# Designed miniproteins, single chains, continued (2), part 18

Each design is a single chain, and the fold is of that chain. pLDDT is the mean over its residues in the fold that is shown.

## One batch from the design tools (miniprotein)

Design m4597
Fold by ESMFold2-Fast:
Structure m4597 (fold): chain A 94 residues (1-94)
Amino acid sequence: SLEETLEELEELALELQPEFEEMLSKPVEERLRFLSEVNRQKLELLREHGYEVEPVGTTTITTSEGIKLTLEHYRVTHPETGETLYLSLLVSME
């Protein structure tokens, strides 16, 4: 169910919380690699639970300091239950 899948995503986030806190003191390239791995695990967990994960768009935000942040947006749907949510993941910083 969506509720059980969201609970597993929450458990993954809780397990990774100490590493997130450590990453706050690391260089941006290292933080971005960490985020990429976390995003991969989240998408894999969703797919293993039978969810279809489809990229639906990309948003680029430029900060006042000229840093470009790229977010990839996903539509997450369970084909049997019809449950749908949208997930946005940070995929690059340039």
Scores: mean pLDDT 77

Design m4598
Fold by ESMFold2-Fast:
Structure m4598 (fold): chain A 63 residues (1-63)
Amino acid sequence: SAEEQKKKAEDLRGESQFLKDQMEGRSDVAGLHGSPKEYEEVREQELKRTEEEEKKSKEFEEK
């Protein structure tokens, strides 16, 4: 349980970093591939993961 919680928190951080890398990369890849819609999907996933990370943080505190 604790090990799984730690892994999930780490995965969330990795995905947040992935989102930032995607945003920075897109600045250099102007007009090549990808669409605004893809950007919206990645952002939406980041928001969901941020919410999950907060829930895990509360669980860690409770324990």
Scores: mean pLDDT 60

Design m4599
Fold by ESMFold2-Fast:
Structure m4599 (fold): chain A 79 residues (1-79)
Amino acid sequence: KYDELVAQGRAYYERFLATGNVADLQKALDAALEAGRLILEEKVASIKDEKEAEEMRKKGEELLEQDREEAKKILEEAK
């Protein structure tokens, strides 16, 4: 599933580079954000210590929120 999201995101990004279609850029960024979320959930699930798992989740959610805000800026600038 993760590899499929990465491949899909790359395909949309390459399509955006060829066509300039901002909708393809949006789909590429959405795929990248979903892939990041899956990595975080897998990593948190692999941690046996509940406190370590919560710290990892907190850090990961903060990074994902920063990535979401950056994606919004990229999309606004592309228009």
Scores: mean pLDDT 80

Design m4600
Fold by ESMFold2-Fast:
Structure m4600 (fold): chain A 91 residues (1-91)
Amino acid sequence: DEERVEELAREFREEGRREGREDIGENAADILRLLYELGLSVEDARETAEMVRRLALARENGDEKKLEELREESLKFGDRLQQERLAKRNL
């Protein structure tokens, strides 16, 4: 649902403005749209964009432990997406 994607993109941009990092919010919104266009579900695109947003904020804060946690979560998420794509291809 393109309308839902645009609503979520707007939420990311507004959150970035509130955090004083409009660039991070806009980047998350762009990633959300791109992944949806590449065939991810709205929820998978949202989870990926949110992961990128949190990673960017952790880098800004110099939170090395949080960066390691988010990198590990990203690997697990990527594995799940890969399994989903393989399942679709075998239909």
Scores: mean pLDDT 77

Design m4601
Fold by ESMFold2-Fast:
Structure m4601 (fold): chain A 80 residues (1-80)
Amino acid sequence: MKITITLPDGSTVTVEVKDSDTLVDLLEKLMEKAPEYKEELEKILDTVRADPDVAATKVSDYPPEYISQLLSDALKLLLE
């Protein structure tokens, strides 16, 4: 499936995810698509990896809009 994420500058990035992809896999793919936010995305990734239950979360288990909003909000929070 494809997940479209709104970045803090108002631009969008679309990431293609497999059914087996975790939130960690999504964040790694997002860092490749949005290298200008790599530092902020690394901070989110470190937070996700600190919680094994969150790190094991499969992206396909959630609505794409939910994941998109979660990551958009997390990036905005880090830039405040």
Scores: mean pLDDT 81

Design m4602
Fold by ESMFold2-Fast:
Structure m4602 (fold): chain A 73 residues (1-73)
Amino acid sequence: SKALQETEQEAQAAYQKAQQLFDQGAQLALQGERDPSTRDQLISEGQQLADEAQRLKAEADAKLAEAKAKAAA
């Protein structure tokens, strides 16, 4: 019960961090589209942040699933 609650809190924090990284990546990509002199660099940086956000979410989802399975056993 406590371990599940702690993992749920950690997952929520990871989801918030992932959302922040995704939002930053989207803003950099939009900025790159508006400024041709920095376009390729900012779009690339934005994609890297989006990839990191997906990784954090996937890790949080996996840990949460494991904690739920252990709590149900």
Scores: mean pLDDT 82

Design m4603
Fold by ESMFold2-Fast:
Structure m4603 (fold): chain A 70 residues (1-70)
Amino acid sequence: SMEEREKLREEAREAIAKAREALDAGDTGSFRQYMFRLSEIAAEAAKKGDFELHKEIVKEMQELSERARA
């Protein structure tokens, strides 16, 4: 449903924001947990046919991973 898609987008935005906060704080443990959560949300988005949300999450995860390696 549209409500399920909106909820999934909100969960993705929250997880991205928390992953960024954890990375900025040097909290590697929390960063890894939110990155794992983002992978779960991305898989759920793909299952529901929301490929635009899936692509957005994957792109954000790639950018966060690059920053974490720097």
Scores: mean pLDDT 87

Design m4604
Fold by ESMFold2-Fast:
Structure m4604 (fold): chain A 87 residues (1-87)
Amino acid sequence: LDKILAKINAQLDKLEEKDPKLAGVMRNLFDNMIKSLKDGKLLEAEIEEGMLLIVLGVLQLINPEQRETINNLYANIQELKAILLSK
């Protein structure tokens, strides 16, 4: 868990170097999704994940040079979600 969270935070830090405002929005959406998952609010978590995915998709179009970081972030978020749902 701690390792995957560290990877996600490092990836968000890389995105923040390019766009601090959008990175802040992504951190908030991510934190809300994790809180909803921990609280067992699966519908709210899915809505929050959907919003996060839309933002990440738009960022890939605006910042193609960040595509690798964004894809790795998405993969790590999915792994974290799977870990939390298994507990």
Scores: mean pLDDT 77

Design m4605
Fold by ESMFold2-Fast:
Structure m4605 (fold): chain A 104 residues (1-104)
Amino acid sequence: MKEKFKELLEKLKSVEKISEEQKNEFAELLREGASPEVAQAASDAILANPSEELVNAAIIGVVEILATLDDEKALEVLKEIIPKMEKAKNAEEVEKVFKEALEK
């Protein structure tokens, strides 16, 4: 599953706006490849800020976490970032939250 998240990450980085098809691909990969706890934490992190622009940045960041980390570490990191995501005011702040999380 890490390989499929890496492939999705490359596709998402190459587009200005995430398509509905790409969102569906991500949802299916979460259902098939992540534990229920990781899938829920990923959903919670993405939905922490309802702005469309911030949701797009959050999806990219979550996919990068799932492509990079194992399920146990991904769950820890996703839970840590949720309160930081709720405070994020723009896409740059969202990107910074994920960048700092991946440096640990």
Scores: mean pLDDT 77

Design m4606
Fold by ESMFold2-Fast:
Structure m4606 (fold): chain A 60 residues (1-60)
Amino acid sequence: GLLEDLRAQQELQRRRQRILETVFTPQQIEQYRNNAKTGIVPEDPEEALIAAILAEQEAK
């Protein structure tokens, strides 16, 4: 139901936040939050975000 959908979205957001806090600097976290606010939303919020971030980190 709607409540279950909202709870799932909140859990995904919290998982993304924990991953970002664990692996990345505060500046990187802010940049990724800004990308989400500007409409850059990955197809799979958790895995696409992780993959994109890791690819960028490996490239540097």
Scores: mean pLDDT 61

Design m4607
Fold by ESMFold2-Fast:
Structure m4607 (fold): chain A 76 residues (1-76)
Amino acid sequence: ALNRAAVARGIALLHSRDPEVAGRGIELLALTLGLDIPPVPGMPLRELAERVLAQARDRLTPEEAAALEAGIGHLP
């Protein structure tokens, strides 16, 4: 079963104004959702988070998807 608490935590971290903390949120989401997102040097955090959303959209609630999209909008 999907760990909803870990999804919520990852989304909360993604909303951080600290890029390092936001990056940790993306890593937690990828791990929790079982996504194969390769580490690409120099890739923007926004692009990594958009890949997470694209691959996991069908497994998120409407509220989780909306919160994740809002967080992505604030990433560099």
Scores: mean pLDDT 79

Design m4608
Fold by ESMFold2-Fast:
Structure m4608 (fold): chain A 81 residues (1-81)
Amino acid sequence: MKLFLVHPAIAEQLTPEEKRNLMLKAYEKYGTTAIIAPDATDEEIERLKRMGVDKILRLTPEEAKEVASGKKSIDEVGEEV
C-alpha cells in the first residue's frame, strides 16, 4: 500500500478535491509522499522516514492550496526534509 500523509493542519484547510489533487500531483512527481506543516517536529519527520515514504515535503496550507488548484507545480513549493 502506497501512503499519502498530509498533516491534519494542512488537510483541514483543503477540500476533499484539493487534497486528492495535491496527493496525485505529489505522487506523479515523487511517489509515496508525506506533506508536513512548517511546525512539524523532528520526531514526526523521523517517524515518516521509518515508514519508508519516498519524499517528505514541508508546505504551508497556502502553498498546498496553490498546488491543488494548479497555480503552482509541486516542485515549485515546499522544502524537502
Scores: mean pLDDT 74

Design m4609
Fold by ESMFold2-Fast:
Structure m4609 (fold): chain A 86 residues (1-86)
Amino acid sequence: DAAAKRAAMREAVRLAAEGRPLPDSWTPLQREIAEVARELDRVAAERGALRKQLPFGETSPELEELDKRIRELGARLDALQAEVDA
């Protein structure tokens, strides 16, 4: 069951990544998981791009804010997954 819920979440992320409309049969929770996962991917890509522009081992306020945002989105995604697993 947990594996099936994880597979459904991966499918939601895949459909969102392809820009396809999410099925009307999906629950609001499944849609929110897809949206949060998409935002996390976007912020992670932005963080990666900024990291490449900075010298090795250096940080900036912008990089620290992106790292904070990634932690917040990751925590929200974990909470939503726990709700699905309940």
Scores: mean pLDDT 74

Design m4610
Fold by ESMFold2-Fast:
Structure m4610 (fold): chain A 85 residues (1-85)
Amino acid sequence: PKAVFKAEFKTLETAKKAAEEINKIAQRAGFPKAELLEDGTVVWEAYDPSMVSAATLAEVMKMVAEKVGAEKAEGEVRKVSPEEV
């Protein structure tokens, strides 16, 4: 499955801080970095072979964004063909 995370921030400064914190977690877990969009949106996605692990990662990223001050944070898990090995 694929863990997908998106968060919206009031300012670019807050969005950059959130991206940094998310990237620290992603790097420790061996996942790709989050992307910061010009409008202050932070997006992150990663493939995980376990639905439970993917759901946990999405929730963790959501909690981190909320602590940094996200106006909206969404985490979800999607089943996609590329996850098959």
Scores: mean pLDDT 73

Design m4611
Fold by ESMFold2-Fast:
Structure m4611 (fold): chain A 70 residues (1-70)
Amino acid sequence: SNDEKAIEEFNEKLGEVVDEYLNNPSITLEEFRERLEKVKKEVVEKYKASEETIKIMEYRVELAVEVFEE
């Protein structure tokens, strides 16, 4: 389904953003969040993700940001 494709691409791109953040100390936590939110928006628009799938993506963005809070 489009929702499955959305989650798959979101997870792949989330991993890429996390890798960039870990390897680039000039990226702030705020910029990290902004990048994750941009990925979510792009994937949602590309696949026309359902409200339930959007909520899953939003939850995953929050978890990723919380992991790296000082």
Scores: mean pLDDT 85

Design m4612
Fold by ESMFold2-Fast:
Structure m4612 (fold): chain A 89 residues (1-89)
Amino acid sequence: MLEELLKKLELPEGYKVYDYALSPDGKLLAIAIGSEETNYGVVLIFDTKTGELKKVLQGHTATVTSISFSKDGKKLTSTSPDGTKTWDL
């Protein structure tokens, strides 16, 4: 699952996966990607059954280093050196 999604992403040179998390119901996969050169970070949300990209969470000005789903799966928390953000899914 993760390896197949990473092949589809075709990440630009210098971009890396820093963290990933499954939603509590297993229906969503969140992947934190970023670049140390540009200090850019984004979280990608995929459907685990179809591999479809559902959301792109942009707003961090530094690499996203950790992510976690809320207990009910309705929110995602992402942390970077620029701070912590909570996203409604």
Scores: mean pLDDT 74

Design m4613
Fold by ESMFold2-Fast:
Structure m4613 (fold): chain A 79 residues (1-79)
Amino acid sequence: ALEKALELARKAHEYERAGKYEEAEKYGLEAVNLIKTEEERAALELEIAELLEADLPRPLSEAAQQVLEKKRAELEAAK
């Protein structure tokens, strides 16, 4: 139950980021409905907090950003 709730919370966050607010709300509610214990609620709240922090102006780490920039340079060189 918890694993599926965390998966649905991540999916809801992805839809919200994509501007699909109805889908995001639906998956978010399904995630909450799967939670039946206080421990599971704490885990879900932590996951949501981490997703919100990742959705700040720079959702990629500096290392991941560098890998992405290198990938872009390789694609440009392939012209």
Scores: mean pLDDT 63

Design m4614
Fold by ESMFold2-Fast:
Structure m4614 (fold): chain A 92 residues (1-92)
Amino acid sequence: MNVMEEESLEELRRGLEAQLESLRKFKEAVKAGKIDKEKAEEVLRELEEDLERLEELAREEIRNGGDLERAELLLEFVERAREILKEIKKIL
């Protein structure tokens, strides 16, 4: 099962960093006026819902004694992503 290998954690880390970079680019696009306020607010709502689900999954992983490194990476990602979303809300 490839998902349980070290390479899977590195792939997850790279994927999460790519998502954070996408959020930073979205913030710059909002700041530059390239995205309508209504569309930006819609995207922010969807992203917050996704982050809440991801946090719940990570916390369940911790409670069930699963992959703690994976859960910690997901929780760190959620925290960092929420910080970027808060910055975007201040621009809107």
Scores: mean pLDDT 82

Design m4615
Fold by ESMFold2-Fast:
Structure m4615 (fold): chain A 60 residues (1-60)
Amino acid sequence: SEIARKASEAFFNGDLKGFYEYLEKLLEEKEVSVLDFNDVRPALVMQNDNETLEKIKKKV
């Protein structure tokens, strides 16, 4: 989705605030597809954010 892609793009541009703002929208506005999870998973792994990763995984 556009939201998941924008989250990933924000992260790789160094915008952690934007990354988490898009993640919040993804969790509130959309059920998380496997494709959307795959778009945000690398950023969450790099951040060692296991809590958010598990929250998203439960919605896949």
Scores: mean pLDDT 79

Design m4616
Fold by ESMFold2-Fast:
Structure m4616 (fold): chain A 73 residues (1-73)
Amino acid sequence: APVSREERRARFEREVAELQELYRRDREGLEAAIAEARATTSDPNVLTQLEIAELVAQGRVEEARRLLEEAIA
């Protein structure tokens, strides 16, 4: 069955909170991990997920939400 938009948003909001907590605890480590993952992949889907994670970590949740909505459209 297709994942509902509501279930997708609930999962996203939970992941947003978890990523923001990680960023608050160890911003440099999280930023380094995202940069390393970005440097080691050429998969556009993975690159989009990493961009969403970076925006979330930086508190740019509205931009991350827009990118997610575009990616799943």
Scores: mean pLDDT 72

Design m4617
Fold by ESMFold2-Fast:
Structure m4617 (fold): chain A 86 residues (1-86)
Amino acid sequence: SSTAQSIGDSMRDQLTRTVTDYIRQGDPQRASDVLGRTSDILRNMGYDDASDIIDDASRRARDGASVDDVNSLIQRGVDSFVRDYS
């Protein structure tokens, strides 16, 4: 769906920008918090697979994972959301 892709692209752009900025500022806790809230929203909307992937990204960000590793999981989570959008 064009709508699903547009929502997914917006989510990817906003999460990648915000999370990258927090990690680069030395604040992995805030990066984790943003991803955790996003995971909770996705779970509440019924996107369980996307929620699980973004929750994994949240935990890895808190544990000091690289920007590239966290952003790869954000991409995978968003792709899962777009696939499951109805």
Scores: mean pLDDT 90

Design m4618
Fold by ESMFold2-Fast:
Structure m4618 (fold): chain A 66 residues (1-66)
Amino acid sequence: SVEEKIEEIIRELKERERELIRAVLEGADPEEIEAEAKAAYEEAVKRLVELGYSREEAEKIIDENL
C-alpha cells in the first residue's frame, strides 16, 4: 500500500540520519555530512512525489515524521 511505502521511505531516511550523526561523532567532515543529509532528504522527497504527493506535501510528511 501507499502507506507502507511512506513508512519505508521515512524509516530509511531516519536510519540514514542516525548513520550521519554517528559519522559526525566519529570525526567525519561536517560539510560532507551536510551534503549527504541534503541528498538523503531530496531523495525521500522525490520518492514521495513519485507516489503522487506534491513537493510541499512530501516535505510536510518528512518534517512531521522527523
Scores: mean pLDDT 85

Design m4619
Fold by ESMFold2-Fast:
Structure m4619 (fold): chain A 57 residues (1-57)
Amino acid sequence: SDTERELAVLQFRILALESEIWLGEKTGLLSDEEIQRLRAELAELRARAAALEAQIA
């Protein structure tokens, strides 16, 4: 796939996860375990996005 398109998709997924974590913490509807899982997933997506950004000259 086009690297720029993959980066854009990752950026949208990052925004969605950030929103889910924020809402979960604000409402108390997510457990600590669920929030930790989402934060781990967010860190992984951010690392992937950073690697792709480094490839785009």
Scores: mean pLDDT 85

Design m4620
Fold by ESMFold2-Fast:
Structure m4620 (fold): chain A 78 residues (1-78)
Amino acid sequence: SLEELQARLRTASLDERAELLAAAAIATKGDPNVLTPLARTIKEAHGSEAAAQVLLRALPLIADPDVRQQLLIAWTSV
């Protein structure tokens, strides 16, 4: 569930957070109803600098450029 994923993102390692964020983006095809709450959770739990590191590690795990773009849009919206 989204709530379980948000809970995992609060406590996971940097690499696990990046993998979880990328997997959610791929599985939902960049759905903003999923990606926007996840971006908010990461930013609120870890601060802007730590959150940026999650994003930078997640982006290269996403092969589809449209999904990467949707993640970036969701990220900048929060």
Scores: mean pLDDT 87

Design m4621
Fold by ESMFold2-Fast:
Formats: sequence, structure tokens, C-alpha cells
Structure m4621 (fold): chain A 92 residues (1-92)
Amino acid sequence: SEEEEKAREALREAVRAFQAAIDGMKKNPELAKDIAEAAADYAVRILSKVPSLEEMRKEAEKVRDIARNGTPEEALKAVQEFAEKAREAYEA
């Protein structure tokens, strides 16, 4: 369905954004939390357009919260874990 196609596209974009964020965070550790927050905010926006991805949106919101309030190390871990979950959902 068109909704399934939108879900697939949203998950693919979320995976791409988080993979780019991981790269950016490793290259610019001083900006790690800002990069993680930006990636998570982007994922929340795209996932919010697809009702079937509500749980993935909630996971992205948790990453955003960790990026805002946690350590750079916690932010990187949260981004990596979300990227894996989104990839698994995309490949399902």
C-alpha cells in the first residue's frame, strides 16, 4: 500500500540520517550531542508522518532526550542502538 511505501521510505531516511550522524559524531566529538539531537529531531519529524511507526517515533524521541540531557557517550550509544532498530524494521 501507499502507507507501507511511506513507512519503508521513512525508515530508510531515518537509517541514513542516523548513519550520517554516527559518522559526524565520531569526526566532531565536540558537536556529538548537537549532531545526535539534530538527527533524532529529523527522525521524529519524518516518522510522525506515518502512524504505523509510532513506536519508532517514541524511540527517536528517547534518543533526542538522551542527546539533550545525557553525556556524549550516552548520545552516541543511543544513536547507534536506534540505527540498528530502524535498520531491522526496514529489513523486515
Scores: mean pLDDT 87

Design m4622
Fold by ESMFold2-Fast:
Structure m4622 (fold): chain A 94 residues (1-94)
Amino acid sequence: SALDRAGERLIEAARTGDVEAARAALEELLKVVTDENASQAIEYIGEALEVATDPAIIELIREALLEILKKTTNKKDILRAIGLILRAIGLLLD
């Protein structure tokens, strides 16, 4: 799916430190995210955050998670996204 392609590109961009590829992947991810697929989008972003070392990519991930919070009504997805936002903030403070 378009979501899976964007998610896989995001993980690779985060792993390689490619800020512009990460930005493009997150823009595509946000275009296709819906309330129904938000859990899968959050999972891909969480995997990208696990391998991200570049502060610019971590900040892009944080901003994208805030946008997903505006689109999801699922309490489990909201809590997962908040947890990842807090983790991203922690990484940026180190």
Scores: mean pLDDT 89

Design m4623
Fold by ESMFold2-Fast:
Structure m4623 (fold): chain A 81 residues (1-81)
Amino acid sequence: SLEEYLEKLRELAKKADRELRTYILLTIHELEKTKDPKIAAKGLEGFIEYLKKHFGDNPIAQEVIEILEKIKELLLEEVKK
């Protein structure tokens, strides 16, 4: 569920350095704020690209990216219904 993925992201944020932690928390905030799943999915695509570009070698960032990709898939399934 979305709630389970958000909990995993919060746990990863606790293990991350300050810069990555701030970005993870910002991503969670935008996901909770954005009610339209199509807009949320587009926003996640930008967050994923940013993480790949700036934190690509960070194993915590890699795990965050995997979770964000799964959240994006859930949001896109809601758009298709």
Scores: mean pLDDT 84

Design m4624
Fold by ESMFold2-Fast:
Structure m4624 (fold): chain A 85 residues (1-85)
Amino acid sequence: SLDELLAEFEKEAREKGVPMSELLEVQVLIGLAYMAEGLNMPELAAKLYEEAARKVDELIEKYGLTGAAERLREYLLEQAKEAAK
């Protein structure tokens, strides 16, 4: 589930020294994307999922994140594609 992916991502990120501000930014972007879907704003939801995935990619490169972060990125990109249809 998304909640399990987020929990594993947060655990990996904390172990790798990612600041709480960076983790909150990812969580806020995902929350905004989810709200946009609920409001039937699919173009906005797609953009927010893409921005969240981009932020996760930045954290992967900057902090050397692996497994959970890579899976979260893949999930977010799939959600963006589905929202854009």
Scores: mean pLDDT 87

Design m4625
Fold by ESMFold2-Fast:
Structure m4625 (fold): chain A 83 residues (1-83)
Amino acid sequence: SELLELLKKAIDLILKEAGTKEQLDAFFAQAKKKGFNDELTTYAAVVNGYGKWLEDNGIEMPPEALEAIEKAGKLFEEAQKAA
């Protein structure tokens, strides 16, 4: 899935530049606790939670990660519009 690949790319870029792996792992654990069983829902929840946590803690989102998230959002909107 192109959407899933964009979400994975965003996470990889955040980890490489922001160094917040422990917090990212916490969001994966929280998604699992909520019973998300598919990768797309899990990665979307992790990206959303992680992005909010970065903002709340004054950590800047890497520009390339933000671009990947925005592209993922557009693909999601097009899928919703086509349904």
Scores: mean pLDDT 76

Design m4626
Fold by ESMFold2-Fast:
Structure m4626 (fold): chain A 116 residues (1-116)
Amino acid sequence: MTLKEALDKAFEAIENGDLETAIKYMREAIELAKKLSPELAEAVRLLFGAYINYYENKDYETAKKLIDEAEKVIDRLRAEGKISEETYRFLYQKIADLYEKLGDKEKAEEWRKRAE
């Protein structure tokens, strides 16, 4: 399984409320991310935490805090140059999607543009 496949399956399961499937693919994605970069694994963990708090826990304040932290890690991670463009684009789209759900339109537009 590729990192993108594991990420796709994890986020789809989170968004659909399938927590058992989400946990399985979150674990797989984090292990695959760790093999590429410790900072990528950190970004993936923060982004999953943000999504779980939004969709499962309805804790929008914690979701906002975690997505803001993920944004900072992604900015550092891009400087490494070790991660594929497809993975960066996917993560940027997921950051933009959650900011849109949280009502932060400016951040959503910023990250959506970066995903191009």
Scores: mean pLDDT 83

Design m4627
Fold by ESMFold2-Fast:
Structure m4627 (fold): chain A 91 residues (1-91)
Amino acid sequence: MSPEEVKEIAEESIKLAEEALENLEKELSSLSKEDQELMREALEEAKKLFEKALEAAEKGDAKKALELIKKGLQILKEAGKKLEPSIDELA
């Protein structure tokens, strides 16, 4: 994959993180304040990783850029799991 292609993926990933931040505010209104803060921090960290990926792609390090994108996506996936708890029963 070319550095230009990885740069586009990083830019799209940043946009997705920003969209998730805006959409989460609507969805998080039913969640605790603590969960809202955790989700925001996860999205901020993912966005920073995507920004670092963009920098790596600009330097021609497509492999490092992809690794950073994957890490950011994993943080978002873990945050999403907190928003959709699947527990059989709650007291």
Scores: mean pLDDT 72

Design m4628
Fold by ESMFold2-Fast:
Parts: structure tokens; C-alpha cells; sequence
Structure m4628 (fold): chain A 92 residues (1-92)
């Protein structure tokens, strides 16, 4: 179902943010590409609501990062927000 793909996309995005928080930017990029692929597949399949929820979660994670935070601190904040959004979606 579209929900399983949305949960997986959020999981991959959270793992990408954790990799970035650890300074592992190559792994972060790889995981972000996998998450983006799942979002694209959801859009192509007409699962626009599920794709929109993932995109809104990504936007909220980016907004949660403080302007003065280091790249690693910002990534750590994003990882926490994305993991929280993934759990919320799993509980629906």
C-alpha cells in the first residue's frame, strides 16, 4: 500500500539525516536518493496524499533546524523530526 512506501521513505530520510549528523555525507546522499525514488514512485502511481505527507514531514524537519546550528546539529534535529513523523504514520 502507499502508506508502507511513505513509512519507508521517512525511514530512509531519517537514516540519511543521521548519516549526515555523523559527517557521512556520501551515505546520506545515497539514502536521500532512495527516499526520493520512493516519493517519485508514489506520485507516478497516483498516491498523491501519501507523497504529500512525506514532503510535508521533510519540510517540517528542515524548519526545525536552528539557523545558527552546525550542519551536523541541523541534521540530528531533522533525523529526530523525521523519525517522529514515521512513527505517527505507522500508528494510523
Amino acid sequence: MAREKAIEALRLAAEAARAAAEGNWEEAERLEEEAARLIREMIEAGHLEAARRVMEALAEAQEAAAPEASEEEAAATMARVLEEKRRELEEE
Scores: mean pLDDT 82

Design m4629
Fold by ESMFold2-Fast:
Structure m4629 (fold): chain A 95 residues (1-95)
Amino acid sequence: DYFDRELARVREKYPELAEVLEAIRNGDLDHAIELAIRLLKETPDELKLDVISAILGAAKFYRGPAAANRLKQALIEALPEYKDVIEKAAERLGI
């Protein structure tokens, strides 16, 4: 599985991101949203597109496009200053 291999890589280098992806994989979207908001507040701007793309991509892959859209909307609501980068990540993933 592509995401299982990427998750192993992420866990080694970025344990906080891996925690978000595991919550998504487990179907705990509310917990994933809380962790993602916390992570994105600490993420450098140059990495936000890649981090958001990983989060939304995992949501779409493990839980489907409706779950990915719910996560997208929750992130826009919590982090309106990053709406443009969140929407850009979603567009690339067909969300």
Scores: mean pLDDT 82

Design m4630
Fold by ESMFold2-Fast:
Structure m4630 (fold): chain A 66 residues (1-66)
Amino acid sequence: GPVEEAVRKAGEITLSTPDVLKAAIAAAEILGKLSQEDREKAARKLKELYPNNEAAQLAAEIALNL
């Protein structure tokens, strides 16, 4: 579904982009296209799947504050 697709795309960006801030912003923009409810679900899932990925953690926090 849209949440799982957004999480996969956001995760891929955080893994392929070497700059943590740029990766986090790009990933957060993907999550930001979701409805508020789906964005919260996707952000939580991104944090759970990538606990050691600083860009993914930051992306989730940015998305939750959009």
Scores: mean pLDDT 86

Design m4631
Fold by ESMFold2-Fast:
Structure m4631 (fold): chain A 77 residues (1-77)
Amino acid sequence: SEQERLEQELADIAQQGLAEGLATDFSQADIDALAAQVRALQAQMDAASGGEQLQLQRQLAYTLGLGLGAKEALAKA
């Protein structure tokens, strides 16, 4: 279904973000900035509809993955 395809796409985008976050030398300030970006994207998504909401969902999935990877990498340093 279209819903299943979207869910898989968002999962793949989040996984790509996580891999990039793990490979990037992010500081705590960078992680805090990503958290602020997540909050801003969530607020924009709540106000959006249609294709704009979908684009914001994709960007949110990537940014969430990136932040998770960055936090994991920093915790291991």
Scores: mean pLDDT 87

